# Ledger of designs, part 107: designed miniproteins, single chains, continued (3)

Each design is a single chain, and the fold is of that chain. pLDDT is the mean over its residues in the fold that is shown.

## One batch from the design tools (miniprotein)

Design m11731
Fold by ESMFold2-Fast:
Structure m11731 (fold): chain A 78 residues (1-78)
Amino acid sequence: IDEEKIKKHAELFYEKYIKSQPSKEAAEAAIEEARAQLAEGEKIIASMPYVSQQELDLFEAQKKVFELAVEMYKKELE
């Protein structure tokens, strides 16, 4: 996994979907919506009879991007 690319995608996600929100409440709602979407995706993957390693790796990268974006949000609250 390319950590530099994950960081760049996390910065873009943070900037466009979290930092752009008009309030702290809206930013937290956006984070929870993304978290719910990831949880739903994980359930779908678990229910699939066949999942390629490439699809699993892509989903893991998406989770890492989200985790890093949430860390960026926590730093901005300081």
Scores: mean pLDDT 79

Design m11732
Fold by ESMFold2-Fast:
Structure m11732 (fold): chain A 80 residues (1-80)
Amino acid sequence: AEELEVEAFRAFAQEKYEEAVELFEEYFKLVPKPSPIVLAVQAIAYAKLGKYEEARKLLEELKKLGAETLAEALEKKYLE
C-alpha cells in the first residue's frame, strides 16, 4: 500500500495525472480509510483531467474527515 502511495505521488509530481489517478484508485482498494492528504491529491488529479464530479466527491469525503478548510481551498482553486 505504501509503495502505491509513493508511486502515485511521484506520477502526480511529474504531471502524469492519468497514471496518478490509476495508482490512487488501486491504493484506495487496499486502504479503506486514506489520509486527508491522499484524498486531496487525488481530487486535484481528477480536476486536472477535467473529471470535476469525481473531484467534488473526494472533496466531500475530505469534509467528512474534518478537513473542511482544505477541501474549500481546493474547491475554489481547481473547481471554480
Scores: mean pLDDT 81

Design m11733
Fold by ESMFold2-Fast:
Structure m11733 (fold): chain A 66 residues (1-66)
Amino acid sequence: SDEFRSLLMRTADRLSAAKSQEELDAIVAEFKRQIADFPPEQQAQAEAVLSTLTTDVRARLAERAA
């Protein structure tokens, strides 16, 4: 759906702009709450995308903190 796609895009932008692990975790928690009302297929897709993006962003934040 357009709503689901828009949510994914906004979340990806917010994750990419995160300045700390705490900010990243807050964005992740909000996103998980937002996807709870979507169909199971879309929830599974969102979880896979979130996992990939958060792994990448966490690695970049850790490197910058060193």
Scores: mean pLDDT 82

Design m11734
Fold by ESMFold2-Fast:
Structure m11734 (fold): chain A 68 residues (1-68)
Amino acid sequence: SSMRQQRMQQLVTQSQVGQQAAVGPSREGSELSRQYLEQGQPDLSQQARDKGNEQASKLGTQAIKQLE
């Protein structure tokens, strides 16, 4: 029973670390995307969002791997 609780705590910690590493790139991508939309450049806006999401996923995965 305690073993399941320990494993769940580990998974929660990994999720939190991954989310913390991902939030910066995701926010940066969203801000840049918004700026491009304000400039009337929807294609660049979408590219900025996609790049932000890609970097968020990459950094999130790397941060979790550092815990293992």
Scores: mean pLDDT 79

Design m11735
Fold by ESMFold2-Fast:
Structure m11735 (fold): chain A 73 residues (1-73)
Amino acid sequence: MTPREAAIKDTAVRLILVGYEVEGKEPPIEELEDMIKTLEEAAQAYRDAGLTSDAERVEKMAEELRKKLEELR
C-alpha cells in the first residue's frame, strides 16, 4: 500500500466510524475486522514512508477497534 492509498483508506475508516457513532450503533464484527486490517496495513505504509505520527495515530485506532472486537465476541 502506498502512503496516498493509506491516507484514503484511513480517512474512509474514520468516516465509517463517525457514521456508526452518530447512529449510536456498533460496527458489525466482519466490518470491524476489515477496518482493523486496513488500519494495520496503513500503519505499515506510513512507517515505511517515515510518517511516524500518522503511523502511531492509525495503530492506536486499530488497537481501540481490536478491544471493541473482543468486547463483541
Scores: mean pLDDT 84

Design m11736
Fold by ESMFold2-Fast:
Structure m11736 (fold): chain A 92 residues (1-92)
Amino acid sequence: ELEKLAALARETYEAHRDSDPAAAAMALALIGEVYEQQGKLEEALQYYQEALSLAGDGALKAELLEKMGKIYKQLGKTELAEKYYKQAQEIK
């Protein structure tokens, strides 16, 4: 149940918001994935953008940029998708 998973992730975000930005970022990314799977692409982007702001540098940031690129491609914004894919590749 995707809705139940989103609720659990939101609870995790609230628990770690002030103490562990990396854990909070991962929880926000999970909420974004749930919305993406439900076809709510704009909501997924909002959560991925918030997660990106807390993720710092490294693997999670690269993953978030790649996920955002995929959504922009699904929305028909191919040039914007390419931009996000390039940024993800630069991180490795």
Scores: mean pLDDT 80

Design m11737
Fold by ESMFold2-Fast:
Structure m11737 (fold): chain A 70 residues (1-70)
Amino acid sequence: SLSLKDFSEFFKKLAEKNKGGKGKKYKKYAEALQKLDDTGEFTQEHVEALREWAKILIKEGRFSAERPVL
């Protein structure tokens, strides 16, 4: 199963690997997911984070051994 903290950590690691605007975008998604975990407030950024996660998995053509299982 995937927790909001695990999902936030996924984007934090992506932000570290990617610099510039792409890294900044992933950092915002990580922060938004952490805020959802802390406050329970659901926003547009959470939808964008889910879409980006799905696009990354599709483009890379893979599910890692540590893949999130919902």
Scores: mean pLDDT 67

Design m11738
Fold by ESMFold2-Fast:
Structure m11738 (fold): chain A 80 residues (1-80)
Amino acid sequence: MLRVERVDDTTVRISNPNELEDVDLDVTNIDSVTVDKETGLLSIRYKDTLSPTVVDASGDSDERLEEAKRKLLELVEESG
């Protein structure tokens, strides 16, 4: 299942406990977070970045994807 965890003041880790790969994000540079429920993708766009960072959570529920998005946006607000 998709997890969003604060690692430090500026870093958030996105992990799926069933996968070996985690994604570390700099919350101070996040511009937007979007969820594609049809594909199960979580897309994070940084400020001044041409393309988003995409996390494949296709095995998770729509509710989990929205929960991850909400937590990321909360952490972005806390970092600003």
Scores: mean pLDDT 75

Design m11739
Fold by ESMFold2-Fast:
Structure m11739 (fold): chain A 69 residues (1-69)
Amino acid sequence: MEEEIKRLEEAAKKGDVWAAYELGVLYLQRKEFEKAIEYFKKTLSLLPEDSPLYQEARELLKEAENMLK
C-alpha cells in the first residue's frame, strides 16, 4: 500500500494527472481530507477545464473541502 502511494506521488510530481487523481481518491476514501484536497488541486492544475476528469476532480475537491468544515 505505502509503496503504491510513493509510486503515485512520484508520478504525480512528474505531471501524471491520473496518479494525482488516484491519490486524491485514495486519501478521500481514507478520510485524509487535507491530502485529498492537495491532490485534487494538483489534478485540476494539470488538466484543461473542458476535460471530463477535470469536472470529476472538481466535484470530489468540493466534497473533500466540505468534510473539513
Scores: mean pLDDT 81

Design m11740
Fold by ESMFold2-Fast:
Structure m11740 (fold): chain A 72 residues (1-72)
Amino acid sequence: SEQQKILAQGELKIGMEEGVYDIFKAVVDLVVKKNKLSADEVKKLNDELNRVKEETQKQIDEIEQETQRLLS
């Protein structure tokens, strides 16, 4: 159905956003593990990770709102 296509497209877009964040998080975790960083350096990386997380959530929220609008 048309509704199933709209839902599938929304889910794909959300999955892409989540996938990008997961890769970024994995890279940050790897950098912290390998480089014996100071507490201040780890905090800066975690602050950046939180910024990216908030940006990702905003994109997901926008995709969910558009998907719901199209289903209305």
Scores: mean pLDDT 85

Design m11741
Fold by ESMFold2-Fast:
Structure m11741 (fold): chain A 74 residues (1-74)
Amino acid sequence: SAEEQTVEAVAEMLRDTAAWLREHRPDWSTEQIVARLEVMRRWYLAEMSRVMSPEALARFEAEADRIIAEIRAE
């Protein structure tokens, strides 16, 4: 569905942001990067909650959890 595609795209923005920060801010720790992603995640959830289904929001939260866990493991 269009919602599923949007959820995947928005979740991947977290991964892309982490990669961008690692390239352009090599002075940042993994903890600082994760803190930035958590701020972005909260903002996306707030905006998406206004227009998306609860099921789409749950999918986004699950994908964001997975991506942040992968970044923490690096």
Scores: mean pLDDT 86

Design m11742
Fold by ESMFold2-Fast:
Structure m11742 (fold): chain A 88 residues (1-88)
Amino acid sequence: SLTKEELLKLSWSELKEYILSQLPEEYHEEVRRAFRFLSGEKAKEEVVEIFFESKNAEEFVEKLKEAGEREEEEAMELLERGVKKAVE
């Protein structure tokens, strides 16, 4: 498996593919859902940190879902604020 330093050198797309390859197929749908709300360099660093802090696949998926849910809430708040500014 790749080290933390090697994972941080991957592109976001390459990192997502690598992580999915390390997980059982049954987790892939949940992980892909979380990834929809995670983007950019900060998300990459957070995902790598969660991957190395997690002791097993279940813990990784749970922590990643929590991170994705936080980003989804933030994205929805920004969208609502943007829509209000554009309409008003």
Scores: mean pLDDT 75

Design m11743
Fold by ESMFold2-Fast:
Structure m11743 (fold): chain A 91 residues (1-91)
Amino acid sequence: MLEELEELARQVGRELGLSEEEIERLVELLREIHELDPEVAELIGRMLQAMNDGNYEEASKLAAEIGKKMKVEISPVLEETLERILKALKA
């Protein structure tokens, strides 16, 4: 699960045009999300799987659920990073 999430984050980061340093920062932030809220990490995995299956409607619903599950006190950097992932997946 976490390894698959990290691999997909690296792929999405490259597609988004992030530098290697930014991609590593992204992976580190996703590990923090997994530690803070494993349920959110699981939902991210399901969203990415839905995208791979071409099910954009399901992916969008999962993205909305992820937003609802995220804690309001998550740092702005974590929130921005997740938003960039979700935006890239919808593109």
Scores: mean pLDDT 66

Design m11744
Fold by ESMFold2-Fast:
Structure m11744 (fold): chain A 75 residues (1-75)
Amino acid sequence: SRVEEMRANLAEGERVRDLIPADLWEGARLTTEGVEAMAAGDYRRAAELFERALALQPGDEFAEELLREAKERAE
């Protein structure tokens, strides 16, 4: 059942989430939303989201490269 699979994934996510620092989880969420904004062509929004992700996780090379690309494409 799709509902049972979703419940199992939620329970697994809750256990894993408790082991992940809140800033790391929020940073990953912001990076994911930034990638979605990039795919939608909203490069300005993507740049803002990546800057927020980097504020929580300084030195994330992946987010830094994505931020650079988003800024270049926003012009």
Scores: mean pLDDT 72

Design m11745
Fold by ESMFold2-Fast:
Structure m11745 (fold): chain A 67 residues (1-67)
Amino acid sequence: SAADEKIKQIQQDLKDRHAQLDKKTDEASKSLSPDKAALLKESTEGIKTMSEAVVKNEIKKIKKDAK
């Protein structure tokens, strides 16, 4: 369905953004101490969790609009 296509596109976009965020985190980590690099990576995981929650909310909205 058109709704399924939109959901697929949104999930693909999120995946691409997470990949970019991981690259930036890895680059920044090279200039930090091991302890600070670990904290930065934990922060990045938190950001990913938050963006996953936002995407789940958008998907629910799309599913409701499709009915």
Scores: mean pLDDT 84

Design m11746
Fold by ESMFold2-Fast:
Structure m11746 (fold): chain A 86 residues (1-86)
Amino acid sequence: KEEMKIMEKEKEEGALRMHEKDREWIRRKAKRYLSMGGIAKEMGDSVEAKKSFKEAADYYGKLDQKSANEILKKRDYLEIEDLKVT
């Protein structure tokens, strides 16, 4: 009943607060690598761009696998473009 719902909410909120600091740190690292990958891509450095996107995907994978998969698609797109040019 109501008492059980309150206890569950308190436990869930405590766990979320603890993990949110870790998630913020990981998110910050992921954004840094994503930005580095974007800059490298604009500079024409596909090797560095792929490496940075892979690092960003690894960090996002700790938070949300769906977000990691989207970044991995960006890396795979660069592989396909490399194949089209040569």
Scores: mean pLDDT 66

Design m11747
Fold by ESMFold2-Fast:
Structure m11747 (fold): chain A 110 residues (1-110)
Amino acid sequence: MSKVEQLAEEAKKLAERAAEVARAMGDLVPDSRAGLEAAAKNLLEETELFYKDKTQLSLIRFGSAAGMTMITAAVTSIATGSAEVRRLGDELAELLDRALKLAEEAVKLS
């Protein structure tokens, strides 16, 4: 497997984990569930597009989806004041930051 394929695969796995964390946050915060599920779904769709083509355009789309997911999680954490929800939001942000760095490196090597 090429280095580009390895980086893209790792980014995909991290983004898939972030989507799971977003859904877990929604289970703890019913009022935010619809928004978190929509963000997770969009993140997974844009992640698949990036994994398929590994272009600068798909990277921008993936970054936009990741950013919206992080914002939705942060707003949920602030609104609830829950330490558990905040921990999940922090985990989600860390996963997506790592995924974006790997995705950017994959595009640089392509």
Scores: mean pLDDT 89

Design m11748
Fold by ESMFold2-Fast:
Structure m11748 (fold): chain A 61 residues (1-61)
Amino acid sequence: SRDELLAELKEKAEELITKRMEELGYSEEQKQARIERSHATIETLSEEELRLALAIADQEE
C-alpha cells in the first residue's frame, strides 16, 4: 500500500541522510533540515514514484 511505502521510504531516507551527512561533517541542524525536506517531498509522491525512490535508496547503500 502507499502508506507502507511512505513509512519505509521515510525510514530509509532518514537513515541514509543521517549516515551520509554525519560522514560529510554536517551539523545536527543541517541534518534535521534535510530530513524534514526529504519527508515533505516523499509525502507528495505517488505509489509508483515511491517504488522508484525506494529502488534508488537501496542503490545508495
Scores: mean pLDDT 79

Design m11749
Fold by ESMFold2-Fast:
Structure m11749 (fold): chain A 86 residues (1-86)
Amino acid sequence: HMSEEQIKLEKKIYDILKKKLSDRLSDETIRSLAESIASLITRIPPSADPSLQELVDELRKGIKEGDEKKIEETILKLTDELLRLN
């Protein structure tokens, strides 16, 4: 079950990643990353890398404050960390 908030967030992340990384990543990879990031933000992970948790918390703050630049920058940092951890 995906919450309405998770679906909305996933689309926002997808749009940002497609705009910034479509020349480097396939649409399938971008969709997968958007889903993973949205899931991390909307669910409290039982265990997460401390750097990943810090970025998730920063993105949550950016969303709460409506800071579009902070949201975009943090999504790109989360994407880099997720790609590095795989």
Scores: mean pLDDT 76

Design m11750
Fold by ESMFold2-Fast:
Structure m11750 (fold): chain A 70 residues (1-70)
Amino acid sequence: MSQEELIEKLQELTNETTNIKELMKINMELGAQILHMAVKRQLGEELSEEEREKALKLIEEAEKKIKELK
């Protein structure tokens, strides 16, 4: 997944979690990750493999939590 695709996916998950009380922690973590990636993108810096893996794991965790509540 590209840096642009990761940012888009994190933003989608943030929107899905915004109105779910039980997902406030995940929503906050998603927001922080989006900000970090947006800053790196603005500076023209690529994500490290560890940063990409962390983002992917957060996406998986958020999707699992959303699925459990629906």
Scores: mean pLDDT 75

Design m11751
Fold by ESMFold2-Fast:
Structure m11751 (fold): chain A 79 residues (1-79)
Amino acid sequence: MAEKEAQELLDKGIKYFREKNYEEAAKLFTKAAELTPDSPVGARAYALAAIAYRKMGKTEEAQSLGKKAVEVAEKLGLI
């Protein structure tokens, strides 16, 4: 159930990201990652959150989240 909730948050975040509302997108992506941090959805959510934070000029948060996304994806064999 948590993975489905994370996917719904991810989809909402993607809609805000497409509207260039990067602040709201980042919040939703971060919540999705927190619900399923060691999952494919979590890895994707960390990566999308990193991109959204970068768009907002929050470079340190973007770097931290991007590193987590790669780490989770590698651990799960996604890359």
Scores: mean pLDDT 82

Design m11752
Fold by ESMFold2-Fast:
Structure m11752 (fold): chain A 74 residues (1-74)
Amino acid sequence: SALEASIAEERARLPEYVEETKKKMKELAEEVKKDPSKLSELVALAVGGALRAVAGGDNEAAREILNFADELEK
């Protein structure tokens, strides 16, 4: 079905999306150190990325994004 094909295509793009999201999170974490008001943007990016991964059927990708957010807070 068209829906199954769309989900498969989205899932195939998840590794690239995860790496891109992690890079953006790292950049935002550096910005948060300079401007704490940007913390909400970092949280929104992490949560949004994890939700997209779950929607694409990849719970491991979602955990990777959230674990990376925890690493950036250390």
Scores: mean pLDDT 78

Design m11753
Fold by ESMFold2-Fast:
Structure m11753 (fold): chain A 78 residues (1-78)
Amino acid sequence: MEEEAEKLIKEGEELYAKKDYKEAAEKFEEAGELYAKLDPTSSKAIRAYSLAALAYEFAGDKEKAKELLKKADELKAK
């Protein structure tokens, strides 16, 4: 649901501001998956995955960051 995805983005932004990067990344990833399920061409899904990748980088999880960047790039190519 779009409302659920929007709530996850807000929670992620709050966690990111508090420097809880891993938890922020998880919220952004969940939001990206919900947006992609609704419309895989959506700029909202691309943005959410990009935010998740950035947060995973700051959390030190470079494997997850790489995965989310790949998902964002795949959506941009379609």
Scores: mean pLDDT 81

Design m11754
Fold by ESMFold2-Fast:
Structure m11754 (fold): chain A 70 residues (1-70)
Amino acid sequence: AEEIAEAIKKKLEELMKEDPETSVIIDVKTALELGLTLEQITEAATRVLRRVPIKDITAEHVAEAVKEVL
C-alpha cells in the first residue's frame, strides 16, 4: 500500500514538472486551491490503483485515477 502511494506521488510530481498544463495537473492545482492536500489526492488515487502491480503503473494510470477521484 505505502509503496503504491509513493509510486503514484512520484508520477504526479513528474507530471507536474514535465507537463504542468495538462488537464489532470490543472485539476490537481484547482483541488489544492480548494483546500485538498496532495496527500489526500494521492491516497484516493492509491485506492483506485490498489489492484494494479506497481511496475505496471504508468503516468496514464495515475492521470485516470486522479480524474476519477476529483
Scores: mean pLDDT 69

Design m11755
Fold by ESMFold2-Fast:
Structure m11755 (fold): chain A 79 residues (1-79)
Amino acid sequence: SPEREATLRGLEYVERLLEATIELLKKQNAPEEVIKKVEEILKEVRELRRQLEAGKISPEEAMARLEELSKKFDEILES
């Protein structure tokens, strides 16, 4: 469906942004704890994309989970 395709593209985009963020944090010698927390979020986004591709989760569920991961990401940056 167009909605599923759009959601998959969105997850791929977020994965690229998180990968770039991790590279930036490493170049800036950010604390290892911060880097590891962002890497865990990336791992969860990759798992969401895999589940959506496999039809195990709906686009609506993927969006809801991505919103929760976004909140966790904000908390990491505020810490």
Scores: mean pLDDT 87

Design m11756
Fold by ESMFold2-Fast:
Structure m11756 (fold): chain A 62 residues (1-62)
Amino acid sequence: SLEELRERRREADAIEDKKEAAFEYELIAGIAYIVSAVNGRKPEYRELADEAEEEARRLLAE
């Protein structure tokens, strides 16, 4: 659900290890993207996917 994905993102935000955090953000983004694609009416899933993907990319660039 959207709430579960948002909670997972908050948990990922608390991870201090950059590789572990990036991996978790990538998982969240992938799940949110798939749910958004099959449920095309909820912009919150797309927003969550975009945010998580951006965080993963930022961490991996370091």
Scores: mean pLDDT 75

Design m11757
Fold by ESMFold2-Fast:
Structure m11757 (fold): chain A 65 residues (1-65)
Amino acid sequence: DVKKLVEEAKETLKKLVDEGASISELANETVRIVQEMKEKGVPEEDIQAVLAYGEKLIQELDRKS
């Protein structure tokens, strides 16, 4: 289920932020998740939603630095 994969991806990224991950760690994990989703055949629109969410989290961490 594509919706479940998107929800799990967003939860994983949010958990990393909550655990104090660096911008580099968050960026690397976002890329890894996106690549895994592409390999599973997730639609580009859903992949873009996860990528945008990761970018938003990175921007929020950058503002705190």
Scores: mean pLDDT 81

Design m11758
Fold by ESMFold2-Fast:
Structure m11758 (fold): chain A 73 residues (1-73)
Amino acid sequence: SHHMMLVERVSKEIVEAIKTATKNHKGPIPLSFALGFIDKYLEENNVPEELHEDIKKEALKLMKEDPSLTLEP
């Protein structure tokens, strides 16, 4: 569906943006930083509110599945 395609696309864009923002950071990325980054990205890019929860969930899933990233609580 259009909803699912947008969720996947925007989630991938956010994960790549987090990778770029943290490229010089050594060690695990705090979960609180990732969540704050996602929320700010969604607001700054005027992403519809109805997509926010699904995008947040998908972005966190993608980060956890990415072997180049380590998330800490």
Scores: mean pLDDT 86

Design m11759
Fold by ESMFold2-Fast:
Structure m11759 (fold): chain A 72 residues (1-72)
Amino acid sequence: MATISVADFLARARTALAAEGIQLSDEQLQSIISLADKDKDGTVSRAELRDTLVGLGEDPASKKVQALLAAL
């Protein structure tokens, strides 16, 4: 399973979301990552991120969710 550091994911997520024309604030991205990093080790897995986004009411088939998962 692919894991990535929080800092690297934030940089990649900004790029991926911008490519799809989607904008999230740094505060919103940090909130998502904080919730996804359940074991507090500073890394996020694809499964943790997906479960967190679905738990926040995001559609897993949306461009936003797909772009965020592609950033991993």
Scores: mean pLDDT 75

Design m11760
Fold by ESMFold2-Fast:
Structure m11760 (fold): chain A 79 residues (1-79)
Amino acid sequence: GPQEVLDKAKEAAREVIRENPDASVEEVMKKAAERLREEGYEARVITGSDGEKLLVVRDAAGHVAVLSEREVEELRKEV
């Protein structure tokens, strides 16, 4: 479901942060999107209406999850 897609997005972001601790939020999102695409997800970085970068991930069933810049920054503080 959407929660499983969100958990996968967060996992990919955590892995990118561990390997690239100096990467910007946008770089983390782009690298996480690449990893998720290799696992069969549709993943891309977009700019929201407020100018915030968002990692949007969709599974084969059409479930969508969004990871925000704030959530990536929170993940950076946890690793």
Scores: mean pLDDT 85

Design m11761
Fold by ESMFold2-Fast:
Structure m11761 (fold): chain A 61 residues (1-61)
Amino acid sequence: SKEEEIARLLAEIRRLTDRMAALHAQYEASTDPEEQARLRAEMDRLLGEIDALSRRIVELT
């Protein structure tokens, strides 16, 4: 159902935001510029995924 699809998308967004929090903690703890750059790139990719899922929810509501 539409409600089940929205619930699945929300669960995926929660999973991605939890991963974002973990990456941010690693970024703050890192002293290696190359590691920081890799973590930032991963966080930017996750933001794009979250944005796409959020837009999909808006389309369904």
Scores: mean pLDDT 88

Design m11762
Fold by ESMFold2-Fast:
Structure m11762 (fold): chain A 57 residues (1-57)
Amino acid sequence: SREKEVLEKLVELLREKGLSIHPQELIDFAKSQGFSDEEAQVLTSEALAEYIRELRK
């Protein structure tokens, strides 16, 4: 789905820049892909959770 594609790209940004990336950059990216501010915030939260899960493996 489109949500999964954008979520994967947000996780890639987190892998490249780590937790030093500003959350607003992730939100702005999701919004640029056609999501609302609320949807972008949810996707960003999901991407952060997935990234943290990967760090624990």
Scores: mean pLDDT 83

Design m11763
Fold by ESMFold2-Fast:
Structure m11763 (fold): chain A 88 residues (1-88)
Amino acid sequence: MPLSDQEILDAMEAITRGVLNVILAKASKVATPEQIAQLRQLADQYLAAQRQLSQAVLTGAPQSEIDKLRSQVKSLSDQIDKLIAESK
């Protein structure tokens, strides 16, 4: 019996949120308040984009839409990585 789409999405989001929370907690000790605010905003956007990508994959969206969503997730991930590198 297949797992529900909602259970898969919830598990993926919980894992990603956990990782981002650890990063934000560590950054809060060394980054400026402005950098922390930017990281929080990017983390929220990343979680939303990742949820949309996961939903598109699970519902069998066209490959072009999946590729577009993957590009958005990658762009947000790259922005987070750059800001973390500059904050450390």
Scores: mean pLDDT 74

Design m11764
Fold by ESMFold2-Fast:
Structure m11764 (fold): chain A 86 residues (1-86)
Amino acid sequence: DREIKEYNGVYYVEDEREVAEKEARALEETFPNVLAAVVTIDGKTYLLWVYLPEPSSLTREQAEEALKDAKSVEEAAEILAKLAKE
């Protein structure tokens, strides 16, 4: 019963890495226009995702690389939102 939060069009949830990665894959299989990323910040793992107007040209691995230096989940969501506008 985890709470899904939203920041600037980016949805995120804290979960165990295995669950977050499984759900990222499920989102990608269900929605061709989703860009998802699984990141660990301050010992906590988060799944973040954003829905694009068209299928993403970016891979999840590229999104995760862009988010690797985020200091908070809100900063990670802001970075992912900026990638979604490109």
Scores: mean pLDDT 82

Design m11765
Fold by ESMFold2-Fast:
Structure m11765 (fold): chain A 83 residues (1-83)
Amino acid sequence: SVKDYADKIIAKVEKFYDEVKPNLTPEQQKEAEELIEEFKKRVEELLNDPSLSDTEKQLLIDVHALATIGELLVLERQSRRQA
């Protein structure tokens, strides 16, 4: 189901955060957690949108997941370049 797909993509984003988390400051960790929570809210909205097909929902979930991972990578790169 699309919900099962969404749950797997959310788990991948959370796993990526767990991998980069040790390289982040406490302030960056808070920003990352807020980004992930906003991503989860967007996924819930997409799943509940009756105007979207299952294929469109999966595509938009992927787009938002990639955007969130990109923002997490920016935070990690900033942490590595601040010294």
Scores: mean pLDDT 86

Design m11766
Fold by ESMFold2-Fast:
Structure m11766 (fold): chain A 75 residues (1-75)
Amino acid sequence: MTKVRAEITKITLLMTKQAEKNKGKSESVIMDAALEAIKEEFPQYADLAEEARKKSKTFTEWLQLFIEKVKEKAK
């Protein structure tokens, strides 16, 4: 449990950092940039991130769906 919570925190920080770096660009560009960073640093969650990305229209929706999928995988 503790390890997954730490990973969720790191993923959230990575995603928000990519959103900050790409501030002012379209939602799609922000999400695509964050997805590439997730593939590089958390390849174990890349498929879940891609699945959530396809179902999300905004960065906030994607973040919520992706974190939910990571928690579900940890059960």
Scores: mean pLDDT 81

Design m11767
Fold by ESMFold2-Fast:
Structure m11767 (fold): chain A 92 residues (1-92)
Amino acid sequence: MEPLEIEVVAITKELREQTPEEQLEDEKIMLEFLEEIEKLKKEGYSAEEIKEKLSEKAKEKGFKLKVVKVTKEQLEQLKKEIEELKKLIEKK
C-alpha cells in the first residue's frame, strides 16, 4: 500500500498456432500458477522466492516467470484482467 512500485511475478507464454483446446489448457495452467503465486504471497514469500519455487514447473509447461516492478495502478489493472479470465474459464 505504501510502495510506489510493487514486485510481482509475471507469467507468459506465446499464443501462436494453437488450437482452441490448447489455448484453454494453457489458460487453466496459467490460472493455477497465478493461484499458487497468490498463496505464496499471502504466506509472506518474496516475488523472487515465488519465482524460484515455481520456475521449474513453469518451464516444463512452456511458461516463463519474471519478477517485474509495477505501480499500484498497473497491479490493480492486472488483477482485474485475471478476474475476467477466471470468469471466462468458469463459464460452464
Scores: mean pLDDT 71

